# Designs tried in a protein design run: designed miniproteins, single chains. Part 105

Each design is a single chain, and the fold is of that chain. pLDDT is the mean over its residues in the fold that is shown.

## One batch from the design tools (miniprotein)

Design m3661
Fold by ESMFold2-Fast:
Structure m3661 (fold): chain A 115 residues (1-115)
Amino acid sequence: SMKDKVIEIVKEFFEKMKEIARQTTDPDEAVARIREVLFEAFRKLVEELPNTPETDEILTTLGVVAGYLVQAFREKPEKTLEVIDKIEQVVIDGIKNNKPASEIVREIRKIFEEA
């Protein structure tokens, strides 16, 4: 299904983010790698999904995730892996339950602030 394709791309996105967190504590290196992973995920989503508001919401959600992960590497490097794991669960569950991007983003913000 289209939802299964989205979940596959999103899971790969988060696995690559966790690899970055395991391999570096340098924020400049992390930011460059986060951008590459985000752009690859956007490319795959645009190629695989129809041009719909639902696709735009997924793209928006991943952009917000990348922004918070950049901030986590700079402000909370020791907790970055834990933050990624919690954000991944919220994003995957949100997609499975057809939650709007605004609700998923609110949950992501809480995870970041509570870390």
Scores: mean pLDDT 86

Design m3662
Fold by ESMFold2-Fast:
Structure m3662 (fold): chain A 87 residues (1-87)
Amino acid sequence: SPLQAKADEFRKMAEEWQKKAKEYEKERNDLITEANNVAAQDPEKAPEVLAEAQKRIDELTKKANEYYDKYERYRVLALSYEGEIAA
């Protein structure tokens, strides 16, 4: 049915955006680890290294949150269509 096709489409889109959110979250976490390791190796450069890393960490956090918001929105849309089919 057209409703089933829409439910499946929104579910697939939700899964794809959740995957993208997790990829940005992983990149952020890897960057945090790398920046802390670099800062530990050169304490004199630590403030500059951490400041530059923080800017990128904030950008990646924002991107992860944007995709988690898209995931949640389309998850709710999928549930709405699934509920209409079940009624």
Scores: mean pLDDT 87

Design m3663
Fold by ESMFold2-Fast:
Structure m3663 (fold): chain A 80 residues (1-80)
Amino acid sequence: GSGAQRAADGGRAGDPVKAAEGALQWHTEGGLPSAGRAAKIAAERKDGNGAGTAFSMAWQSAGDPQGARDAGIGAEKAAK
């Protein structure tokens, strides 16, 4: 399972479609409770904005937009 990694890769590339595809795979792999893992990967790459976007898209699809916003804000702060 590499959905979180793919979401971070899409965010890093500034490609919200690829970030969303990775996030969808991550949901299928049961990764919703570990949204922070994708944010950590993106932050290690200094792409907090991309991580925030990927999280927002993933969590909106899962029905938890507030969790996505909170995770995105954390990722953006970690990358600065």
Scores: mean pLDDT 53

Design m3664
Fold by ESMFold2-Fast:
Structure m3664 (fold): chain A 57 residues (1-57)
Amino acid sequence: SMQQALQQAQERGQQGMEKYKQNATELAQQNVSHPDSRETLEEIALKNGLPAAPPPP
């Protein structure tokens, strides 16, 4: 149903945002430890199965 589709879309968006925040925090911690890393935020996001940017609201 349309209501279920909307709920699933909201849940996917929320999960994507939460995963992005978690990985962004981990990336920040890694950058402190390895400032000379050649990997970009985009490359690290791809390795973790995340989009290069946070999902749209």
Scores: mean pLDDT 63

Design m3665
Fold by ESMFold2-Fast:
Structure m3665 (fold): chain A 91 residues (1-91)
Amino acid sequence: MTEVTSVEEVKALEPGTVVTIPAEDGVVGSDGSSPLEIAEAAVKKGLIVIAYGTDISEELKKKLESLGVEIVDTTDPEEIKAKAEELLAKK
């Protein structure tokens, strides 16, 4: 599992990699990309995408879910990692 904070980081990853994206209001990537732009690039690359945050807007949740992104209501890295492992075990 790898956290991605830019579209450039997404392009460097192998298809099938599990990635996490911070998706709270006001969070932007290291390259200025929105969480939605990073998530869209990751999904197009064939990555397994988890978006995390405690204050994700309903509009952003709807857009992320429409891309097939898993949403988790936490910012704790340990809880996010546990959720990623749970999702992988569920298959």
Scores: mean pLDDT 74

Design m3666
Fold by ESMFold2-Fast:
Structure m3666 (fold): chain A 106 residues (1-106)
Amino acid sequence: SAALVAEVKALIDELSKETDPEKIKEIKKKILELLKGLSAEEALEVAEYALEKAQKTENPEVRLALAEIALEAARLALERAKTKEQILKAIALILAAIGEIAEVEL
């Protein structure tokens, strides 16, 4: 639902501004639970949003959390994909998210 996508994006915005490691983990966990309610198209939108925020953040813990959220959303989109376009977008986002995680963990 559009409401669920809006809620997830709002939590991603909160996560992007967080500095407390405990709060980062709490917000991440909440986002990951909400992802389960998304359609393929909604999960693609959330994956793109989280990945864009990950690329713009300086905090490595926040960047990692956002990249992991993007990866899970893209994986979910792939599982729920109905079209070739959704499959290709999901694969591209999975690869981009893995690349972002690798950059933070190195």
Scores: mean pLDDT 90

Design m3667
Fold by ESMFold2-Fast:
Structure m3667 (fold): chain A 87 residues (1-87)
Amino acid sequence: SSDQQLIEEAKQAMKEMLSLSPDEQLQAIRAMMQLILRSSPSLAAQLMRILRDGIKAAVARHRDVAAELRAEAERLLQETLRKLAES
């Protein structure tokens, strides 16, 4: 299904994000959040799990900037969750 294809593409994008600069990682996170906001509730939940796992892996890889990256990513996640709850 198209949903399964999007899930696999999202997983791949999160893996590729690990080799990017912090600014490019934040751009990838924002793109993922825009996809989540346009998705059905069930797809959005799956994409949110993939995004959280990706952020955790990125933070572990880049410990020297981890606090700043994590804080911004968590703020974006909370904003996305609020918007989904209002849908």
Scores: mean pLDDT 76

Design m3668
Fold by ESMFold2-Fast:
Structure m3668 (fold): chain A 64 residues (1-64)
Amino acid sequence: VEEYAKKAAEAAKAGDGKAGAEAGRQMWLSGQTDSRAAEAAAVGGAVGDGKMGEAGAKLAIQSG
């Protein structure tokens, strides 16, 4: 799941909210992380855009 968190962080640095949201969704769908942990990782990964990262993570968890 760390792999997806790193992808989200890289997307945030590039200003790519779509890639960050997709990384969060992949963390949830992998089934290896609790919903709260997946949300925290996605937000942390998209640290450059915390509000966008949080929204993306919540959407990913809600879609699972």
Scores: mean pLDDT 55

Design m3669
Fold by ESMFold2-Fast:
Structure m3669 (fold): chain A 92 residues (1-92)
Amino acid sequence: SAEEAARQQTIRLLQNHIANLRALKASSSDQRYLDLALESTVAMLLMYGEVLKLAGLDELSEFLFELADRITGKSIDEAIAILEEARQRLEA
């Protein structure tokens, strides 16, 4: 189904963002750069959420909007933990 396909794509999106943030944290001590990377991650979650909403996938859209709000203003470590928890919830 379109809903199941979108769920799987959302899981892959979260896996990619988690991996990217972990890699950036491991390679950089520049706090400003890490903060901008997290802000970029928030923007991408919101953008994908809007795409899902336009496609009529309201539940997954709301999930992404809530997730973006939850990680906004957090440290990179807290954001990674929240994203990992969210990924696990989608896989349940």
Scores: mean pLDDT 88

Design m3670
Fold by ESMFold2-Fast:
Structure m3670 (fold): chain A 116 residues (1-116)
Amino acid sequence: TLSSDERLIKMNELIEKLEKAVEEKASEEEIMKIMNEILKLLETLDFSNPRERGMALLAAGEMMKAISTLENEEVKKEAAERLKKFLEEAIERLSDDPVVVNSAKLMLKEIEEMLK
């Protein structure tokens, strides 16, 4: 189990790795591997901590950008559905936080638009 500081450092490293993979046009398998690592780390975050909550929203936004670059429809749909599930769970868990709820709802709308 990682500490809060260790989770924040690891998440920042994964976000930077994802951004570089997208910029360098890495394989969709490599991009998906990084996104899967981000999603696993998101499950361990303490959402009562505002720093970890902010990092989760940043990670979700960067994953959304990465998903928009995917050319394989099957891979794109799988990634979008996984991110959608996370955002829906975040809205339910953090229903008392209007900033998180509003951000997650905007991201869900963008995902739904990408899947059309």
Scores: mean pLDDT 83

Design m3671
Fold by ESMFold2-Fast:
Structure m3671 (fold): chain A 94 residues (1-94)
Amino acid sequence: ALEEAIALLEEARRRLLEARRAGDADGAVSTGQETIARLRELGARHPEHAALLDRAVAALETFLAEARATPDPRQAAGILLTAVELILAELREL
């Protein structure tokens, strides 16, 4: 579960870096939504890590709401990128 979550967030990080370069707000938001859904799926399959993955999902949902409220597509992608990088740092310390 933990290695799968890290792999999902690393892929999300790559997609968000690309979305930021392209100025693609829709791509950034879509990446955030897909990452949340995949982390929820992992939590359902691995109840021993559910609390950890629920915290990651809650953080991503907060930053996703902030990104959606942001009119600048590069800033929106940057907000989600920051969330993914913070979650990755926390998971790697475990």
Scores: mean pLDDT 86

Design m3672
Fold by ESMFold2-Fast:
Structure m3672 (fold): chain A 87 residues (1-87)
Amino acid sequence: MVLSREELEEQARVLGLMLRRMREAAASNPDTPEEIRRALEEAERAHREFVRLLEEGAPLSEQQAAYDRAAEAAGRALDLWLEHRRA
């Protein structure tokens, strides 16, 4: 499914808020596993690249690919964080 530019901008905002909350939680908990911290760093990097491509007006296909990468990385970080909270 191809998202519009407005939908991609909304997804960038939503992902950014999610990643910020996870970062704040990780920072406040010194027992946060290194695997979660690395996954979060990867997701934050992918999100930053996605936002950069949106701001630069890159081709829609490149913006969509960057969104897919950011969403995948964010999902991985979230899954690891939720698993840690259940343990």
Scores: mean pLDDT 83

Design m3673
Fold by ESMFold2-Fast:
Structure m3673 (fold): chain A 66 residues (1-66)
Amino acid sequence: MGAAEAISRAGQGIAAGDDEAAAEGVREFGKAGASPWMLRDLRDAAERAGIRAAAEAATEQIRAKE
């Protein structure tokens, strides 16, 4: 999927408190070419919202790009 679609899914999942949807959106956003700083911002948002799976997915995508 494209970066815009992936970030939309991630944002919707975080807003809804849906761990699986948020984490999947974060992984696809990372694969679509999101920069490490964008993934860090998304991880911080997920952590503040208490969406652990999305924060973990963001950390994994950051490590894959570094």
Scores: mean pLDDT 78

Design m3674
Fold by ESMFold2-Fast:
Structure m3674 (fold): chain A 88 residues (1-88)
Amino acid sequence: SKVEKLERFILGLFRTYGLEENTISAKQLAELTGLSLETASAIVRTGREVKMPSGAVLMVAEAAKLLGLSGEEAVEAIRRAYRRYLEE
């Protein structure tokens, strides 16, 4: 599924960049990606919960947009990838 594709992409981002507090805002993410503020807010909030670096949050938002995923689907992919990363 597209959610599983995003999950695998995000897992690769965690493996490459690790964990870091992000400073990106939902407004900045929406402006940079063209996502709705609702979708950008969901991604940013979840990215802060899982300590996803700002650059990785941006890459996730771009990938979710390319795949045509909703905010809820992107959040599911982030949480699944984070759990898998912590199990490694």
Scores: mean pLDDT 88

Design m3675
Fold by ESMFold2-Fast:
Structure m3675 (fold): chain A 89 residues (1-89)
Amino acid sequence: SMERVQEEVDGFALGMKAAIAASEGNVEEAEKYFEKILSLPPEARQAGLAGLAAVATMAGVSREDIDKIVAETDPKKRAELLKEAFEKA
């Protein structure tokens, strides 16, 4: 449905915004975006993680770090891991 497509697009965009915030050192902003992603339907949540992974990959973050970040369920810890991964990329 169009609503489902829009939710997945919105989820992907939230994931990208979270990654951009973390790359700027703004863990609090990244955490808020991850909290929003967790409130989305399952497919939109997966799109959010894909958006995060896309930005992290473009920035040169290792696959191992991306897998660890995607596996983290706590929004604050996920944001902190992502910030640290960008700093060492």
Scores: mean pLDDT 86

Design m3676
Fold by ESMFold2-Fast:
Structure m3676 (fold): chain A 80 residues (1-80)
Amino acid sequence: MEKFKEELERKLEENKELLEEKLKEIEKLAEEKGLSPVERGGAFGAVREVVALSIEDPEEAEKKYKIIVEAIRLGKEPEP
C-alpha cells in the first residue's frame, strides 16, 4: 500500500504546478458560487483525480476537468 501512495505523490509532485493551477481555479469558482464544504471537498477530490489521470491519459483528463468546471459554474455539484 505504501508504494501506491508514494508513486501517486511523486506523480502529483512532478505535476504540482498543474495541480496548483487547477485547484486554485476550482477554489475560486467554488467560493464565487458559494459551494458548501462538502461540495468543495468533492470538487477538490475530482481535480486531484484529473491531475493524476493527466499523467496516463491527458485527453480524458482535460475532458473531465472541463465537466467539473462547467458544473461548478452552473451551480451544480460535479457528479462522476
Scores: mean pLDDT 72

Design m3677
Fold by ESMFold2-Fast:
Structure m3677 (fold): chain A 91 residues (1-91)
Amino acid sequence: PKELLEEVLRLARRLGEALAAGDLETAAELDERIIRALEEARKAGAPDEEIKAALAEASRIAAEGYIASLDPEAAAEARAELAAFEAKVAA
C-alpha cells in the first residue's frame, strides 16, 4: 500500500499542472487514477487514517499547483473557496 500512496502524491502534482494548463480532460483522468490508487491501497490493507491523510495531502498539492498558476484575483478567490471547503470538512 505504501507505493500506492506515494503514487497518489505524484499524480496529485500532475493534476495540479493539468488544472493550471486548463486541460480538464487530463485533470479528470488523473483524478480517476488517484481514486483508483486510494481504493487499491485500502484493499491492500492501508488504514483509513493513512488513506484520509494521503487524500488530504494530494488535494492540497493539486490545489496549490493550480492556484500558483492563476492571476492574483483568481488565486484569491480559489484560496477562499479552498478554505471554505476545508472548514466544512473539518466541521
Scores: mean pLDDT 77

Design m3678
Fold by ESMFold2-Fast:
Formats: C-alpha cells, structure tokens, sequence
Structure m3678 (fold): chain A 91 residues (1-91)
C-alpha cells in the first residue's frame, strides 16, 4: 500500500538522521525521540521541527556536518509529512 511505502521511506530517512544526530549527544537523542513521536502523531511534527533546527544550530561550527545534518533532517521531516498525508488519503 502507499501507507506502507511511505512508512518504510520515513523509517529509512529517520535511520540515516539518527546515525548523524547520535554523534551530537543528548540533544541529538531528543531530536530522534521527537522524530519517532512525529511518525505516530502528526501533532508532534512541529516539536520535531524545532528540535531538528536546534540540533542543526548546535552543529553550526562545522558547516559540512551541519549541511549533512540539515539534509538528513529535511528528508526525514518530508517523509513523515508524506506518511501522514498517505494515511489521511487512505481514509
């Protein structure tokens, strides 16, 4: 189904984001926790966005690392939004 496809894509993007975020310690772990929450609850998407933006700001001293983190965050954010859009369309 489209929902299963979008869920798989969101999980794969979240996995790549988590690998990068975990290197930044507790702030990275919190962003990953909020991404997982947002996968199950669209109302948590704004909280995940705020955590991701804070994490990217924390990485700003290394522009290349910050850019990789931003790309992984944006891909995860878009995949979670697409998952919820597919769930809504399936109703």
Amino acid sequence: SEVEKKAKEAYEKLGEFAKIAEELGPIGGEAVRLAMAAMGDASMIPEFRKAGEALIAEAASDPEAAERLREAFEATYEAIEALHAAEAAAK
Scores: mean pLDDT 85

Design m3679
Fold by ESMFold2-Fast:
Order: structure tokens, then sequence, then C-alpha cells
Structure m3679 (fold): chain A 65 residues (1-65)
């Protein structure tokens, strides 16, 4: 069924995004709290991961029609 295929792909996209975010947050924990430049870079990377996840999820949801 087409719906099952899209749900499976959504799960894979979400899993990948969560794994990438986890790695970014793990790196953030190793950064000194005073290092604002590195913290900002890691937040930018996290934002990019979230935006990609949103865009891919929206494309998959549009295909359900």
Amino acid sequence: EEIEKYLQELKEVSKRANEELKKIFDEMRKVEPSDQEKIDELFKKAREVMEQHRAESEKLLEKIK
C-alpha cells in the first residue's frame, strides 16, 4: 500500500534526523560554555537538519494523494 510506503520513509527520515541532532548535541556538550562561536555553529547545523527533515517530510506527505 502506498500509505505504508510513505510512513516507512517518514520513519527513516525522522530516525536519520534524530541521529544527526543527537551527534550535534553530543558535540555541543563537549564545547566550553564560553565558546559562543562553536555553539552558534552547532545550532546552525541543527537548524539545517530540522529544515531538511521538514522539507522531506512535506514532500512525502504530498505524495500520499
Scores: mean pLDDT 78

Design m3680
Fold by ESMFold2-Fast:
Structure m3680 (fold): chain A 80 residues (1-80)
Amino acid sequence: MAALRARAEELRARYGEEIRRLAEEANETGSKEAIERLLELMVEVAREMADALVEAGVVDEEAARAELERQEREARRFIE
């Protein structure tokens, strides 16, 4: 679990502030662009986390891929 924890910390450090900023902007302005970018970024973070889970042996690669495809479809449905 050390590698997974380190990856989660890295993702929080890299994306946490940008996600917070975009969430504030979306809430403040209702900007469709801010909402779309926030969703895109969340999907990217989920993909990187899924890769970390596969590398750590926590989930099967096929299961991780199927879950990512499902999340991407839901995100696209929401914005398109």
Scores: mean pLDDT 73

Design m3681
Fold by ESMFold2-Fast:
Structure m3681 (fold): chain A 63 residues (1-63)
Amino acid sequence: TVDEFRKALVEGSYETGRLLGQQGISPERVRESTYVGTLMATGSESLAELSAEAAERGAREGR
């Protein structure tokens, strides 16, 4: 379902952000890159924002 897809997107984006944060990449850069990538892949600003917020959170916690 759409809700299951959104949950998977949030979890995957968070884990990716966490790994990038562990490599020293700033949460701001992780957010920006994830937003653009998701927007280009899906054409959805809401999905881009959702994934970007999750990735940024992961990056902050991965430090």
Scores: mean pLDDT 85

Design m3682
Fold by ESMFold2-Fast:
Structure m3682 (fold): chain A 86 residues (1-86)
Amino acid sequence: SAAELERKRFLAGIYLEIRKRFRWEDAKDLPEELRELIRRAIAAIEAAAASLGVTSVDAAQRELAAQIRDLAGAPIRLARELGLVL
């Protein structure tokens, strides 16, 4: 549906802002299984954002991304919200 497509574009935009703040150094002490899941989530969202043509983000997406504290967990949550298989 148009609403579902709009939601997916909105979530992909939030990821683009989170990506600017995410650092692998902050995830270095996580279990390797979780680190691999994060890598898969990042790859899946990057592919989804590209396929959706998301290249810019609005003020609402920037504000929501700025409120996210769990940067390591965010890719996994966003990938699941986008309906991506990890």
Scores: mean pLDDT 83

Design m3683
Fold by ESMFold2-Fast:
Structure m3683 (fold): chain A 58 residues (1-58)
Amino acid sequence: MEDFIKKYQEELKKKAEQAETEARRWENKYLVDGGSEEAKKKMEEARKTAEKYREQLK
């Protein structure tokens, strides 16, 4: 078992989870603010970041 690989995967998982949480936060703001372009941009950026980290975990 490779501790370094496990640590690397846990770091990516943490980053993905943080980005997913941020995306949900901005999604809620987007819905509440009636389609704020700023909230949409932040939501899209967070989603892309989460997808990037999830893709590296596959």
Scores: mean pLDDT 79

Design m3684
Fold by ESMFold2-Fast:
Structure m3684 (fold): chain A 100 residues (1-100)
Amino acid sequence: VKELVEEIVGLVKKLLDLLKKNNLISEEFAKRVEELLEDLLKNKDDKEKLKELANELKLLLREMKLRVNEKLDESDPVYQEIMAIMERISELIEELLSKL
């Protein structure tokens, strides 16, 4: 579980950097996500809290997807890279939830 949380946090940080580089999210939104990642890291031993935080991250990923779809065309290589990272994060979140 610990390694899985760390992998999720690493990928979400990579995603945030890519979204910021392409002006797809606000600084306020990025801070909300960063706070959630810090909470995931400090609650690695709390299964109920991890389940709660993982579900919150799923909602934030949906919000990110909406923002990306508003600004980028599906044929854009950046769109494709972002969606691939989001899909991998979603897979890891489902794997985490299956172990809690």
Scores: mean pLDDT 83

Design m3685
Fold by ESMFold2-Fast:
Structure m3685 (fold): chain A 89 residues (1-89)
Amino acid sequence: MREKNYEEALKNNLRELSRILRALAEIFREQGAPESVVEEFERLAKELEEASTSPLDEQERQLSRASEYLARVPRELIEEALRRVREEK
């Protein structure tokens, strides 16, 4: 039962991070960032969504990778992305 709860929490975290990365891609596009940067974040968002149906080790690897990418983003952009995501559609 506890393993099931961990897997559900991990999947929810991956989906949330996917939404944050997609919001960041939108923000980068609005700011005139290179298309390669926008595509990179959109690809990461897609990979996180797909990882939610992958084995646990892949889910953990993708979560770690997303965290590293977010650590390189300015705080103000992360806050804007979180604002957009928290409006929840």
Scores: mean pLDDT 78

Design m3686
Fold by ESMFold2-Fast:
Structure m3686 (fold): chain A 91 residues (1-91)
Amino acid sequence: MTREEIEEWIERERPKWIEEARRRLQQALEAGVIEPMSPEEEELLIEGLAHAMLGERLQQLLDQNPDNPAIREALEEEARRIEEIAEKLRE
């Protein structure tokens, strides 16, 4: 896979994982596992969860294509985004 192909794959997958993250957060809030939070914190957590799930899928792709630098670079970018979101959530 080329860098362009990886970027196109990420653009197709990201909305899917955002919806899955939103669904999981709603289930956790309904179950009382997570306390109610601000809409801004909810969106940050959804983004973080989506990056984590996409990162897991990128890791699976990297395991199948260990010598592909574009997949590794994309995985590192998702990890960086998670770290930035985690910092914002810690206040």
Scores: mean pLDDT 83

Design m3687
Fold by ESMFold2-Fast:
Structure m3687 (fold): chain A 83 residues (1-83)
Amino acid sequence: MQSQVDSLIQRGVDYLRQSQRAIDQGDYQSAIQYAQQSLQYAQQALSLDPNNISARSLVSGSQNLINLAQTGLTDPDLAQRRR
């Protein structure tokens, strides 16, 4: 169980990193897709271990990047200032 939770968190962190890089490149559409993948892995980890602080942090981080990337689609300058 713990190894599966750790694997899900690692995959989610990898997608979160890819989302951050996409934002840096101005690719907000890809950033949203990567952040959504990160969120899905974080939610799966929470379904296995609801008290996992790392998974909860990953949910928050993924949601923040989705919001930032969505801002970038409407106002790219604002998103670049907030990254």
Scores: mean pLDDT 83

Design m3688
Fold by ESMFold2-Fast:
Structure m3688 (fold): chain A 72 residues (1-72)
Amino acid sequence: MSAAELAERLGISRKTARLLVEALQRIDAGASRGEVATELAEKLGISPRTASRLLSKARAAQIEADARARRE
C-alpha cells in the first residue's frame, strides 16, 4: 500500500502516512514495535501511545487492501 493511499484512508497527511509505511516496513524486517513506535512519536511530535494506535490503524488498512487484492 502506498503512503498516498494510506493518507486518504486514515485522513492523515502524506508525510505522516509515509512515516507509518516506513515504520511498518521496519517492523516487518524484524525491528522492535516498541522502538519503532517511540521513534515515530518523536518524529511526529506525538505520544508513543498515539504512534502505536496509528501503527495499528495502518496495519489494519494494509490487511484490508491485501484482502481486496486477493478478490479477482
Scores: mean pLDDT 78

Design m3689
Fold by ESMFold2-Fast:
Structure m3689 (fold): chain A 115 residues (1-115)
Amino acid sequence: KMLNLDKMLEEIDKIVTEATIEIKKAVEWNDIERANKIISEMEQQILGLARAMAKQLGLTSAQEKRMEDLISLMRESYLDSVNHAHLTKNIDTLTLLLNMGRRILIEELRLIAVS
């Protein structure tokens, strides 16, 4: 069965959305180790899907690397956002930053896939 780009991006969006809920909950409970673990598990799931998408769409090694680099940048951004929220106790800003990061990830992955 051929993978549809939209379906794969929807699956990634769902994973990040569900992870964001659990990250927010962990930070509210002051469990930063759990928040970091959720981010790591999310990254591994998204990397797996991005690699599967790259193979299914016949993307170049350069495009696959751009997707992997983008996902790594998102991970670092999410870790920074969690650390900032832990220090400032500002959960509303955390929620905004994680949701913005999710939207940017999906838009940029789409652009890489059609480049």
Scores: mean pLDDT 87

Design m3690
Fold by ESMFold2-Fast:
Structure m3690 (fold): chain A 72 residues (1-72)
Amino acid sequence: SAADEAGRQLDLGARSLKEALRSKDPTVYTGHALLAIGHFVQAELLMGSAEKAIAAGSAEGQEAAKLVGLGK
């Protein structure tokens, strides 16, 4: 379900954030932090789709998130 996948994305984001916080290298920190942000954004979009009102627009929501610079 969208809720289960949102939970998975939150777990992946938390793991990436943990790796970022463990790093003393600014480049490694930035890489993991960006991955964490990407996963958290995906989780938010998936949680929204669980309302069914956004389900038909989930792909459009992901495209819009990419266009506003999320994941760059």
Scores: mean pLDDT 67

Design m3691
Fold by ESMFold2-Fast:
Structure m3691 (fold): chain A 95 residues (1-95)
Amino acid sequence: MAKKAKELAEKAIKAAKEGKAKEGAKLALEAAYYADEAAKKGDSQEAGEAGKLAAKAGTLAAKVSKNGEEASLATGAAIAGIGAATHAGLRGGEM
């Protein structure tokens, strides 16, 4: 799951850099989902890295968003990615 999350996050970053805000946001949300699932299964370091990449992808998609719907989706993806990275950190032996 962490590997799939990283692959999706990298595709999301590429889509955002190409100005494809909606595609980038959707891929970033999927990456955040798989990063959080990896965190739940104990892949703490890899899940944390994937969550950070998903957050970066969501942030980049938000910057290239052309309307409120795309911006909302991209912002949601960034928040989900941060949540996945935080969850991975907590599972990795902090609190």
Scores: mean pLDDT 79

Design m3692
Fold by ESMFold2-Fast:
Structure m3692 (fold): chain A 63 residues (1-63)
Amino acid sequence: MLEETRELVARVQADPELRAKLREIVDAAVEKGKLSEELGRRVLSKDPEVAARALLEAQERIE
């Protein structure tokens, strides 16, 4: 799970359009109260390890 998420995050970070789309999704989730600002910042981290771990944590907290 974490390794697969890390690979997906690395691919998204390599693509500027996907990176922008992820930022938009995270910002919307924070605005709706589904994610904390701190968790959102970690998901958008340039460190793939930090971003992957935060994405898994966010998935577990959203229903």
Scores: mean pLDDT 75

Design m3693
Fold by ESMFold2-Fast:
Structure m3693 (fold): chain A 81 residues (1-81)
Amino acid sequence: SEEELFLEYLEKALRGEPLDSEEVRRLLSPRLQEALERITVLFLNRPPNLEGRIRAVLEEAGLSPETIERALALVREILAE
């Protein structure tokens, strides 16, 4: 699904792995591309209430509640490394 691809690209971005820009543009909607970019910037900047800010971006992008919780679990896992 598009949401599974979003989670795959999110993990790569948060781990600092290179993304294929053409593939991302082809496989993700503009809304999900924007969410991915916004979350990556938030993750780099580590602002106060990081998790709440990321949740807001995911909700605005129209992702399912299940995918939102999976994305936040991924963020927490990578931050714990």
Scores: mean pLDDT 88

Design m3694
Fold by ESMFold2-Fast:
Structure m3694 (fold): chain A 68 residues (1-68)
Amino acid sequence: MEEERLRRRQERIEQAKNAAKKFVDEDPEAGLKAADLVVDESTRKAMKDAYQEHIAKKKAEELRKLLE
């Protein structure tokens, strides 16, 4: 029972993650602020995860350039 609801929830999380990643990639600060306004925990977590990945990648890229 409820398998359809669980699948729908995970599909929604994936869609939210894709949208959040694109938004955060374009404007990470605005993306983080938007996440705080989202009451849906799944979407908010996806947006915060995207922000963390963006920061980590940016730091890695800067470090890589320093080693060149």
Scores: mean pLDDT 70

